# Ledger of designs, part 13: designed miniproteins, single chains, continued (2)

Each design is a single chain, and the fold is of that chain. pLDDT is the mean over its residues in the fold that is shown.

## One batch from the design tools (miniprotein)

Design m4419
Fold by ESMFold2-Fast:
Structure m4419 (fold): chain A 65 residues (1-65)
Amino acid sequence: SEELSEQLGEQAREKAIAEGLSQEISDEFAKQVRDLTAKLMAGEISLDQYNEQVAALYEEARAKN
């Protein structure tokens, strides 16, 4: 659902900010997590693929910071 996508995106943003990533990078990471959550909810990716991609995006965000 849209609500779940927004909640998981905000949670991802808060985590990134808490771990010292910039506002810009944290906002981009949150957007990417929202997009992945939408794909998960649509059945386009599995939960395992979702978790792997979120972890990879987080490491990319940390590398850019």
Scores: mean pLDDT 86

Design m4420
Fold by ESMFold2-Fast:
Structure m4420 (fold): chain A 70 residues (1-70)
Amino acid sequence: VTAEEVTELLREARRTGDREVALEAGRAAARLREEEGEDVARAAAEAGLEGASDDVAAALTGAIGEAMSE
């Protein structure tokens, strides 16, 4: 998993509003955190969430939190 893949998944989730894509982005972020560290995973997530609406940001934040707790 790469930072670019996490960012792209988050952008796709924002574009489509698909909760399953958001959960996949969260799981990819958790994997990236394990492989590259928390700072890299956080930067990728922040890049993917840049300019998100309140609704989308809330949904993605929840999905990321759930996936990263695994």
Scores: mean pLDDT 72

Design m4421
Fold by ESMFold2-Fast:
Structure m4421 (fold): chain A 91 residues (1-91)
Amino acid sequence: MDAEELEKKGEEALKKGDKKTAAEYFYKAGLAYYRQGDYEKAVKYFEKSIEASGGKNAESLELLGATYADLGKEELAKELFEKAKKIREEK
């Protein structure tokens, strides 16, 4: 699936109230945009994945941090990596 198809599947899952599936598709869309070098769209869809997961998706937080680091926003990247680390350390 292209990034636009993954984006639409995420929005459809969100409309159905399936937040887990929405978070997964938004993560995949963000990752597809990140691989294309479209960092603005990558940020957008990683943020949507984090929101749909209730802030508990460590993988989306890690890739959002990596995307901000690639954009030169090192301080914001560090904050996101710390948030992801705390989620991974919680049982």
Scores: mean pLDDT 83

Design m4422
Fold by ESMFold2-Fast:
Structure m4422 (fold): chain A 83 residues (1-83)
Amino acid sequence: SIAADEAAARAALEAEAERLAETDPELAARLREYLATEPSIERMVGAALLAKARREGKVDVEEVERFIAEQLELLEKMLEELK
C-alpha cells in the first residue's frame, strides 16, 4: 500500500539521518527538518541515499545542503502558485 511504502521510506530516511548524526549532527538535523515537510516517497528515498553517500564520503556537505534547499524552494513555490 502507499501508506506502507511511505512509512518505509520515512523510516529509511530517519535511520540514515540517525547514522549521519554520528559524523555530521547539524546536517542530520537539517535532514530531519526536511522530513518534517512530509516529502514524497521518491524524495525521501533520494534523501536517504544521499545521506548514506555522505556517510561513505562520496559526497560533500554542500551537495546534501543544496538538495534540501532546492526541495524546500520547490515546495514553497508550488504552495505560492496555489494562492
Scores: mean pLDDT 80

Design m4423
Fold by ESMFold2-Fast:
Formats: structure tokens, sequence, C-alpha cells
Structure m4423 (fold): chain A 99 residues (1-99)
């Protein structure tokens, strides 16, 4: 688990170091938000479960929103494993630079 968290943090930090990182993230968030709203309506209509909606969103981001996908994977892993202090600090520092 720790090795996977460390690799994922390193990949996120590499993306965030790019000069267009904030623009890429904004685009990915907008496109994912549109899909999330569609999936939410399907859950409310009883067409799919919340678990199925989350799975569909992850599959979408894996193909179309690589930076957002890495953040969603980090969030899922962090729900099961406490993030090491050093990795948390590195992520906070990198995110502060992109606003």
Amino acid sequence: DRARLERLVAEILEYLSQPDASQKLAKELKEADELAEELKKKVEAGEITTEEAVKKLLEYTKKNAPLLHKFLELARLSAKVELPEELQRQLEEAMEKIV
C-alpha cells in the first residue's frame, strides 16, 4: 500500500510541476463534473447504484482525465491507509503552487 501511495504521489507531483497543470486540471474537472451530474441523476432514478456510478466515473477519468484520476485513486487509498506526513506535506506544497 505505501509503495503504491508513494508512486501515485510522485506521479501527481510530476503533473503539478508542469506549467499548464492548472489549465489541465480545470479542463479535467469540468468534463468529469458533467459526467458526475449525469451519473447522479441515474442513481437518483434507481437505474444504477452509487458503487456503479463511482466505478463509471473512475473508468472515465482513467481514459480522459489522468490527473483527476490520480487524485481520485489517492482519495480512495487514503480512506484505507493514513498518508505519511512527508507525502502529505509534498502534496499540500505542490497544490498551493497551482492555487
Scores: mean pLDDT 72

Design m4424
Fold by ESMFold2-Fast:
Structure m4424 (fold): chain A 108 residues (1-108)
Amino acid sequence: SDVELVVEAVRRFLERIFEREGKEEMTAEELALAAAKLAEELSDEEQFVLRSLTGLVVYAVRRYRAPERLSVDELVELVRRYLEEATDPEDIAFLRALAELIRRLESR
């Protein structure tokens, strides 16, 4: 499903960031800063995906009023919950577009 594809992309993204930073837990602010640094090493299309994934994580943390510091597994669970609860047509369209872009990048 599109939800599972995006959730798997979020997990891989978070694992990469956490490994680079040498941390077991991060704040949404620390994650956003680390993602911005990683983006400088990526192509324009990859930067767009990274920013979209970062935005989803930060939004989910804020929406569910999560604790300040979270692990990869906790962040992934929040994103999964948000995407599964998405009923707004704009959110569904965004999820479909992001999933399609991820599929295209993985096929290259």
Scores: mean pLDDT 84

Design m4425
Fold by ESMFold2-Fast:
Structure m4425 (fold): chain A 110 residues (1-110)
Amino acid sequence: DVDELWKQLQAIAKEAAIARLEGRKVALLIVTRRVTPEALALAKVLSDAFGIEVRVVTEADLEAARAELEAQGYTVHVIRASTSQLREILERIRKLLEENGAEVPPEPVK
């Protein structure tokens, strides 16, 4: 459900803002079946917007990526999403950035 995923991202954004004020590092791992240009574009947009480390991983790579980030002092959040959900969230974010006069990231290469 894209609306549930959007609520999870809003909660992570709030935590990231609080963590930044407290001097804590936050990371987000986006788990997907396949690393796609849409997933990578979303990760960059979220990283830039929230000021956090964002990585796209498969389920097989999740625990290794989490362990690496936690060893570096990050509090790690995990979301799981399909390519279609990630595409819809990316479009939603681009529209919000356009409406607020912010820089819109380039479209991923097809």
Scores: mean pLDDT 80

Design m4426
Fold by ESMFold2-Fast:
Structure m4426 (fold): chain A 67 residues (1-67)
Amino acid sequence: SSEVNAAKELYKSFKADSSNSVQTLALLVQALKKFDFDQENSRLALEFVAAEELLSEDDLAYGLSLL
């Protein structure tokens, strides 16, 4: 979906300027909330980004905990 692709591009953008995956995920979740992603779409976007970027289960769990 366009929302999932937007989340992926946001993650890559934040990753370029952040020191670690935790900071990048926090910035991504803030952006998803700012752009009015509902909780379900935010969860799906985080799961997709985790799969594409090969994030750890711990990192995905952290991102989901911020929703």
Scores: mean pLDDT 81

Design m4427
Fold by ESMFold2-Fast:
Structure m4427 (fold): chain A 118 residues (1-118)
Amino acid sequence: SSKKLAEELYQKGLKYYKEGDYESSIKYFQKAIEASTDPKLIARSLYGLALSYGELGDYDSMRKYLDQAVETTRQLDKQDQEMFLLALATTSSAFRSSGDEESAEIFREAADKVSEIL
């Protein structure tokens, strides 16, 4: 099914991200978005795109995809919005702990925007 394909593409994106292959990660998260109409999978994949671009130091693409992810959260239920907010806040703290203040601020701003939706 198209839903199964989109989830498999998302999982492949996540696998490449964990392996440090950010170019392949970006490719598969983009394919997952193209294969899905599910806002939750689209938001998760946009988040994965933002993380992958951040690891490559492309802060403009990170902002672009995080803004798209935040907008997609408007279509989620409150529980999924709260889980997404927690993920953004946790990722912001992780970047700060690693000394990447720019990524930390970008993810904090995204978390603030999701908090305004809640």
Scores: mean pLDDT 90

Design m4428
Fold by ESMFold2-Fast:
Structure m4428 (fold): chain A 100 residues (1-100)
Amino acid sequence: SVAASEARGRRAVRLVNEAMEGEEVKGPRGGLKSVRVPLSAEEILERMRALVEEALARGEITPEEALAILESVVAQLYLEGRLTDEEAARLLEEARRWFE
């Protein structure tokens, strides 16, 4: 249905936004404060892979949508200068093999 397709689109956007958000990091164990620190490119991709795998297992997205989400994240990180040409190419190849 149209409503189901629209809901899938909203879930995909949510997953991308969640992966791109900074991670809240506590100070030393028992510290009195936490700070929100931007995730490294590798941490964002690992988090996105976990979120995408969970959504795929639940049937919330298709394998094609999962690959598109990962490719979008890699492209964004590359455009932001957070990945080298080699890292971006490697991660895209890994993502494609993962969903073949």
Scores: mean pLDDT 66

Design m4429
Fold by ESMFold2-Fast:
Structure m4429 (fold): chain A 66 residues (1-66)
Amino acid sequence: MVLEELEVEGADKVEVEGNLVTITLNGGKITKLPASALDDAEVGDSGKTLRVVLPEEQVKKILESM
């Protein structure tokens, strides 16, 4: 499996609840990821920037949805 680092900028809100991470983007668009997909996740200042390592196919889907 090829892993790719994705930095999500312009996140309005990042929420972690149990095994689920919810990322709210500018304009109210929402992306939900399992917490296990974010083992190397870094949350930037005030939770508005999220850096994650995900499978390449998953990163591509997220970028297409932005």
Scores: mean pLDDT 58

Design m4430
Fold by ESMFold2-Fast:
Structure m4430 (fold): chain A 70 residues (1-70)
Amino acid sequence: MRVSSRTVTSPEEAKKAVREMLEQAPVEQLHLVYEDGTIETLDNPSVEEAQKAAGDAASQHPSLTIVAVS
């Protein structure tokens, strides 16, 4: 199992990070980890679904950690 993570502070960074992660390896799960410990999980997301979710999350939260599991 391969795991990659990035911390982002803007919607633009979030969308870019997600795209780069999905282009490097097939992603089975994407976890969006918020500063309060809340986790949103996407199962087998498309690039479009992942970018939208991560962008929306980063717009509402000052810091977002994105974890991709392959």
Scores: mean pLDDT 80

Design m4431
Fold by ESMFold2-Fast:
Structure m4431 (fold): chain A 80 residues (1-80)
Amino acid sequence: VEEKAEELLKRIKESNPVEILQLLFDEVNRISRAPPAEQDELLEALLKVGEELEKTNPSLGKFIKQLAEDVRAERARLAA
């Protein structure tokens, strides 16, 4: 979780806004295709990235946290 969050944070810090959107799109697709156990780990990493980014870029951090929650909610809906 920590290592995955740090890697994603580094990529975001080195990217322009268009590249950031592409990275987030790729991450959401990766989570959707992952096994259930790995989905939880990736969602926790994404939430952690959003929380850290919220300290310096509140809008982006909140957006990422909302994406993670939306993916989690959809997964819960499918399991019910």
Scores: mean pLDDT 76

Design m4432
Fold by ESMFold2-Fast:
Structure m4432 (fold): chain A 94 residues (1-94)
Amino acid sequence: PRGPWSVAAVLLAQKDGSLTSLTPEQEEQLKEAKERTEKIIKELKETYPEEVKEALEAYKNKDFEKAQAIINELMKKTKDIDVRNALEAYLLEL
């Protein structure tokens, strides 16, 4: 499921303080998006464990260019445009 927003964008807005509350509808959409993200990340960890690990380490080291390069590589390998949104949301929760 794809909407006009992503879990990563919502999490960034919350960290930035620009999003202080969610409507019940937005909370439901966020729950569904998080469930989708968890499924994608689980599959990626099983199929591409080293790439996921490298992306996490790059993000922890604030090497966002390297993290983004790995995310783009995984998107190309999976041909799944939801992979970027899922990985970005997962990294933001670290």
Scores: mean pLDDT 69

Design m4433
Fold by ESMFold2-Fast:
Structure m4433 (fold): chain A 66 residues (1-66)
Amino acid sequence: GAMEVRKKVLELIGDKRIISGEEALEILKKLGFSEKQAKEIIEKSGGLEEVDSFKLVEQVVELEEK
């Protein structure tokens, strides 16, 4: 469920507010998202250069609830 997904994302990000798009892509792929889905989540979370970890978590949770 959404809570389990949120926990897994937070475990992989740690205490970082900003992560690289490359790190975010690897995290999303480990969570079972396709490369296409992962790139769409990253674009909505700030883009490939600087990914907001809070926005990333919320985008992942929103997709799991749909």
Scores: mean pLDDT 76

Design m4434
Fold by ESMFold2-Fast:
Structure m4434 (fold): chain A 88 residues (1-88)
Amino acid sequence: AVDALIAELVAAGDYFGARAAAEERLRELAAAGAPSEALQAEGRALAARIRAGVEREAEALDPSPEALAALAERLEAARERTRALLAA
């Protein structure tokens, strides 16, 4: 779920939202008592997911107003999914 959410946030252009989702995931793991090496491994995995998403979006960049409006709509959907996921 988190991987799909991060991919969706990056695709929507919400790089800060993708980072916030990753940081919240790490915070939840830390609160559950995950050791530092596990947090570092998860952090590297989440960072790799964000990087791969950014690279894909750079190749697909369309600066038209219509494409940017579609990205804004996808961003709102991704933010709602983040709220639902973090509330669970």
Scores: mean pLDDT 74

Design m4435
Fold by ESMFold2-Fast:
Formats: C-alpha cells, sequence, structure tokens
Structure m4435 (fold): chain A 98 residues (1-98)
C-alpha cells in the first residue's frame, strides 16, 4: 500500500508539473464547475478532450474517492496543484507588469 501511494504521488507530481499555462487554467475552470454544479471530476473528465487535463481530473476523482482511507493522497494533490496554479498566476502577473 505505501509503495502504491508513493507511485500515485509521483504520477500526480509528474502530471501536474507537465501542465502548461492553458492546461492549468482549463483545470481551474473544471474544478470551479465541479463545485458549482455538484458534478464529480469523473463526469467532467468524460467531457474533456485534452488528455493531460482529463488525466488530472481522473486522478483528483480517484484521490477524492480514496479520501476516507488515504486522506494524504488528496492533500498531496491539492498542495501540488496549488503550487502549480500559483506559479502560473505569478507568470501571468509578471507579463502584465511588463
Amino acid sequence: MEEELERWKEEIRALLASLDEGDVLRLLFWRGLARALGWSYRELAELEENEKVRRALLLEDEARRLEPEYPELLEFFEREFTRRADAVFEAIVARLKA
């Protein structure tokens, strides 16, 4: 189980690090929509054609499904995504100030 959790964490880290600015903004949009509509991330993934964004939605759905038994997985996803989203925000702000 520990080895499986570390494998999932590495997959989450690698995938989120590979997202470009547009991918991150698209994922932010879907996450906002999930909260507004009460839809699962799995349902939203069925509508997504961008493979990286679709995979991120499926990984978050899986982390949320496993939260009662393995809350660290969802905490890891949230932390890594926030870090990536903040980097994108800073890059956008830097361009607007130039």
Scores: mean pLDDT 83

Design m4436
Fold by ESMFold2-Fast:
Structure m4436 (fold): chain A 96 residues (1-96)
Amino acid sequence: MKRREELAERMAERVMKAQKLPESLYPELVEKALEAIEKYGEEEVERFLRIADLIQNKDTEGLRKMMEELLAEAKDLSEEEKEEYRKALEEYIAEL
């Protein structure tokens, strides 16, 4: 599977759109994205891209669902800490 290459290309496209960079920088951004995949892992980079997509599309319900998924995986967090993360997300969503 070309999963690493596809993730790197998606990451590069998101950075280009967010920063309005010229297409001439695309190959360099793909190389940096591949370095990020090696450093953080494919699953973590895919999670970052999913969050970036939700933010760009102003998908407030998608962002809330992603937060609940992350909090469900974070078994070491207290309910009070989880509520602080939910509150931070709602403050962020209010500015979208």
Scores: mean pLDDT 75

Design m4437
Fold by ESMFold2-Fast:
Structure m4437 (fold): chain A 77 residues (1-77)
Amino acid sequence: DDRKKFREAIAIALRMMLEGEPLDDIDERVRPLIESVSEEVLRETTEELQKKLESLLKSPSRQAIVDAVKELLKELE
């Protein structure tokens, strides 16, 4: 399931971002995981996750973004 593969890739990327990994390292890790995912699934899943993240974000502070990402990660795992 392309949607499951993309969700797993996003969960890995979010975890790596929370750990402070460089963007280049995140890209190297997730790129092969999303390479087989269709453009439609990428778009739909990205829109779904973006809306969910926005609903969890209570303020534009760095801490609020980190907290929202942690909650989103729980939903993906």
Scores: mean pLDDT 73

Design m4438
Fold by ESMFold2-Fast:
Structure m4438 (fold): chain A 68 residues (1-68)
Amino acid sequence: PMSPEQIEHMRKSVEELAKSLTKEQLIDILDVHAETSPHSEEFEELKKRAEAGTPLLEIFEEFAEIVK
């Protein structure tokens, strides 16, 4: 279990990662998970949202929800 401070630090790290990742790199990650995960349809939907211009941070947050 992570402390609230560790969770906040991780969120800020994700924000910085989202700024440095290209849209294509994020879509590639989602493609891999769509092929290997039982939640393939959810990841495919998320990929479409990323392609439509949804902020990368929101995509990462939804991705984390699906993988839990």
Scores: mean pLDDT 71

Design m4439
Fold by ESMFold2-Fast:
Structure m4439 (fold): chain A 103 residues (1-103)
Amino acid sequence: MKELEEEVERLREEIAADPQNAELWDRLMEKLKELKKIEELLKLVKEMKERGIPLSLEGIKTAVEAAVEFNNAELMGLVLENIGSLKDEKKRIEAVNIIREAA
């Protein structure tokens, strides 16, 4: 638990140094979900949208699972907006399937 909070701080510093590295954002989302910090996860997804950073399929899965577990409609709405902006049709279909399986 303390180790996860230390990892979150390190990931935030790494993202500040390399904000275009999608893998760092995905890892931070996973750690915030593990810590059950849904409000911080929501803020992170909003920041990704503002920076134009698309959610990976792993990030979409993490956000969908968190939105369902914590009944967070705002987080689900942000995920749906991100999916609608995906240019890759195959990735969009896979993302829709993730939502369907979580529902």
Scores: mean pLDDT 80

Design m4440
Fold by ESMFold2-Fast:
Structure m4440 (fold): chain A 69 residues (1-69)
Amino acid sequence: GTVDFPKFVRLMSTQAADADGKLSAEEIAQLQRAFSLFDKDGNGVLDAEEFGHAMRVLGKLHLRDRFIV
């Protein structure tokens, strides 16, 4: 399957916040940049493989304090 940007944000925010999963507008902008880095086709969705890699990288970095920008 594929993951679009809203689903990506929701999944990343729940992993990072663990309680509410809410993000500020600036954090969403940083996630948008990260999403674009993994979206090699520029079609606005990630393949399951690309999404899995993004989750591993961003989850380990703990989104609260750092994003891929």
Scores: mean pLDDT 63

Design m4441
Fold by ESMFold2-Fast:
Structure m4441 (fold): chain A 70 residues (1-70)
Amino acid sequence: MIDDVDATTDRLIAEARARGVADAVALLQESRKLLIQSVELYRKGDARGAFDLVRQASAKYDEAMRLIEE
């Protein structure tokens, strides 16, 4: 699951770079970092903190996708 999301994020970063959308690249990189941190928190038993980071990652990912599409 997380590996699939990380692979998808890597592909989208490459696409954003190819299109010259630097803001989307930054947002996708931030989203990736938040997802990695969320997995670590979840493994330590902080499910609430993990879900909060997932929501933040989702928001940044959604904004990056808007920039790539527009």
Scores: mean pLDDT 77

Design m4442
Fold by ESMFold2-Fast:
Structure m4442 (fold): chain A 87 residues (1-87)
Amino acid sequence: MEEVERLRAEAEAAGIKFIEAPSLDEQGRIGDELVARYEAARAAGEKVTDRYVFYGEDPAMGYTREQSLRDAREALEELRAEIEKEK
């Protein structure tokens, strides 16, 4: 839990949305919200790039907590580097 909390804090500090998805149902809901947000932005004539980092294990698929943490951290670092290049 401590490692997830640190990732969340780092993502939020960088302006990146940290999304915890502890179940498949929640992952689906989050995905729907992302689609709606992109569509709304396009409809408003805005050119925006949403940046999100997901965290969530899926033991049934062999996707462990450790794997999810590593993937989230890697995604966060890549997004942070991209943001810094844009500055």
Scores: mean pLDDT 72

Design m4443
Fold by ESMFold2-Fast:
Structure m4443 (fold): chain A 100 residues (1-100)
Amino acid sequence: DAAEERVLAALEELLRRAAAEQGDAEVQELAAKQVEMARLVLAGDIEALNANMGSSTELTEAALRQMRAALLREAARLFREAGREEMAALAEALAAEAAA
C-alpha cells in the first residue's frame, strides 16, 4: 500500500535534513543506514532483515510486527515534532494496524 511508502519517504527526508544540520558526514551516513533498516522493517522482509542483521537466529513474524509498530510510533513522534501532523496521523494509523 502507498501509505507505508509515503511514511518512509517522509521519514527519510526528515532524518536526512536533521543529519545535514549537524554538518557531520558520519551522522549523515548513520541516518542513511537507519532509513535502510526502517525500509526493511516496514516492507516486512524477514529474509532481508535476517541477512542484514548477520544473526544465526531467525527473526520471528511476531518480533517483526512489534518492530514495525514501534518504528511507526517513533516516526509519528518525529513527524509531530517537525510539524508534519498529516504524516504523524498516518504513521499512528499504520502502527495500530501493525500491532493487530
Scores: mean pLDDT 72

Design m4444
Fold by ESMFold2-Fast:
Structure m4444 (fold): chain A 89 residues (1-89)
Amino acid sequence: SELEELKKKLEEAIKNKDLEKAKYYTQKLLDLSETDEERFEIAKTFADFLVEQGKIEEAIEVLKFTAGILEDEELKKEAEERAKELEKL
């Protein structure tokens, strides 16, 4: 599917440390994702990559944005808690 092809492109961008492409594919995947579980996993993957690149503030922003669009209360809480942990760095 288009969603699975975009996930592969995100994985390749992360492997190549291509921040601009990783951000682009993440935004497309969040727009196309039909479930909160998919949105959370995509955002988590990108936020983890941003942390590895030293982009802590941007990782916090990604997690907070994702928490705002999630409807699942447990996933929303997990995204918020991950952002709070990064704020302690």
Scores: mean pLDDT 88

Design m4445
Fold by ESMFold2-Fast:
Structure m4445 (fold): chain A 57 residues (1-57)
Amino acid sequence: DLARAVLAAGSPQEVDDLVNDLIQQGKDQGKPDLGKKQADDVRKRIEDARRRALSLL
């Protein structure tokens, strides 16, 4: 659901903030590697979704 939040925010800085929050949350849950791996994958998907959203604005 990070992609929806990013589409609502519409800014790269908010993307970075959300990604960092997820990575930190992963560390808190004892899954830092998983959090980073998912963050990288989600970051690419968000970049694509954001680019598409910008073309619709």
Scores: mean pLDDT 65

Design m4446
Fold by ESMFold2-Fast:
Structure m4446 (fold): chain A 100 residues (1-100)
Amino acid sequence: MLKALEEELREALLRAAAGALALLVPEEEMDAALEELARVFGVPVERVRELARENASWEALEAALEELTAAAVKVAEARGLDPAAVREAAAEILEALRAA
């Protein structure tokens, strides 16, 4: 079960990161940013480009960040960590992104 939850968290994180890059990075730098994200996560760049296209709106990014928070809470609970700390960190990140 824990490995499946960690995979869910990794997928949610990749989706949120791809969406954030699509919205915040200038078009001229987009290819380099997506290639670096693909390298960091060890996934094909084609997959990262697809996720960026699917999440290229603030509504889609917020939904992806909610899924990321839910996945992170599940992993924290499974590892015996305090899920409240994860929710607090997620709220701070969302606030910072909305202020940017």
Scores: mean pLDDT 78

Design m4447
Fold by ESMFold2-Fast:
Structure m4447 (fold): chain A 85 residues (1-85)
Amino acid sequence: SALKEAVERVRRAGEESLKRAKDSKTVEEAIGAVIRLIGEVIDAGLELGKATGIPISEAMGIPEFSKAAEEELKRVMEELKKLAA
């Protein structure tokens, strides 16, 4: 399903961005990881909206999508906060 594909895309992007954030030596590098993840979440939401015929705001509000995005963003943000002295 389009929802399953969008959630899987967000989860993969989150794993990649978390690895980038953990490998980051500076706050700027970790911010870059967060920005890239936000872009992937937006792209996944746009594709989900297009596939389902609903607005992106509604697509991103689907519980499975919203939960995946929130959890992955939180993980990367926690790594960013650890680097911010």
Scores: mean pLDDT 87

Design m4448
Fold by ESMFold2-Fast:
Structure m4448 (fold): chain A 95 residues (1-95)
Amino acid sequence: PEYRLVAEAVVDKKTGKLLSVRAEHPSQLLAAEYARRIAEELAKKGETGERVIPNVLLPVLNGQVVRADLKIVAEELDENTLRVRLYVKILAAPP
């Protein structure tokens, strides 16, 4: 299984305001919401870098839950902009 990009959020580092948010697919809108929240929190703290949270239960559209490894990449695009990308590696398919 591979890590796949599921969502991306871009925030203003100075204000913490959301500039853009995108899901790779409409079925991943919940992932876009997570990326937004993470980006706002990391911008507020001035934190960057890559993080992996293994073996988590992620709710997906329609209320199903999948077991996955979650990878969060926070990167400064410029002096005023932070981008957070959310990658998911599914460990088990939903039933």
Scores: mean pLDDT 75

Design m4449
Fold by ESMFold2-Fast:
Structure m4449 (fold): chain A 84 residues (1-84)
Amino acid sequence: MVKLSRQQQVTELASLLLYGLKHGSDEAIIEALVSWLREHPDLSLEEKRELLEEALELLRPQLSDAQYARARKIVETALKQVEE
């Protein structure tokens, strides 16, 4: 993926997380994130982590501390599932 689309990638991940936190189960959000991350095999594990951290920061003002902790755990689980 092109660097110029990084902001769009962050926005897409943030939207997926926010929608999932409001309407989905942890399992459904993890599955959606894993699918998205696997569709971007050109990204390193560090780049994947950085995109997800930026998405969490973008969402931070909209989330309670409990929602943020839940989102972080979901992100960590998804990253572990895409590691070889």
Scores: mean pLDDT 80

Design m4450
Fold by ESMFold2-Fast:
Structure m4450 (fold): chain A 73 residues (1-73)
Amino acid sequence: SAEELLEEIREIAKKIIERAKEDPTDFEGIKELLGELQKLIKEFVEKYGDNDEYMKRLEEIVKEFEEELKKVL
């Protein structure tokens, strides 16, 4: 469901931030998690891109992720 995919996207985004905070030199680990995040976002847009409310919620998650990533990198 859309709710489950949004939850998975949030969880992967959190894992990326946690990994970057713990070891910013773990380039391979961070890259792998970024690949998973990209895959989930692509799947979400493919399935729910026509739903403005769900797309707005995805945009908010991505914005929060970018803000947090800026603080760590």
Scores: mean pLDDT 85

Design m4451
Fold by ESMFold2-Fast:
Structure m4451 (fold): chain A 85 residues (1-85)
Amino acid sequence: SAEEKRKKALEAIETLKELVKNPSEEKIKELEEALLTIMDNYEYLSEEEKEEVKEILEIFSKHKNEKIKIKATSALEGLEMLENS
């Protein structure tokens, strides 16, 4: 179970990396699903992997598409809350 949850989180990080190269409004649902998967399985990520996720989200938080920007900003705030709890 933990191994499966970690694998899902890692696959979601790979999805985020692909979306960084070609972000589009048509892929917003894919972005949402990847972010949800990472947040649900965040505890199974290493500190290095968590840092990588934050770096990717910071890139999206500066995006010209407002929907992408809002979703990334909300995810960053959610992750910061998880780390401080």
Scores: mean pLDDT 81

Design m4452
Fold by ESMFold2-Fast:
Structure m4452 (fold): chain A 93 residues (1-93)
Amino acid sequence: SKEEEIKKLQQEIQQLNEEILKLHEEALQNKDNPDKTRQLLQQIIEKSQQAIEKARQLLELTKEDDIKAAMFEIQISVLQLTRKNAEKKIESL
C-alpha cells in the first residue's frame, strides 16, 4: 500500500541519517589521516544522495499534505548541504 511504502522510505532515510552521523564521527576521529577522511566523506556523499532520492519519493507520495511536503523539502535541502560540505572538504584535502 501507499502507507507501507511511505513507512518503508521513512525507515530507510532514518537509517541513512544514522549512518551519515556515524561517518561524520569517524571522519572527526581520523582528521589527521587524509586518505581515510576522503574515503569517509565519499561515503557521506553517497548516503546523502541515497537519502535525497528517497526523500524526493516521499515528497511525491505526500504532495497532497502541505505540511509533510514542506518537511521533506527541508530534509532534502539539509541533505544537499551535507553533500556539498563533504564535497568541499574533499577538495581541501
Scores: mean pLDDT 89

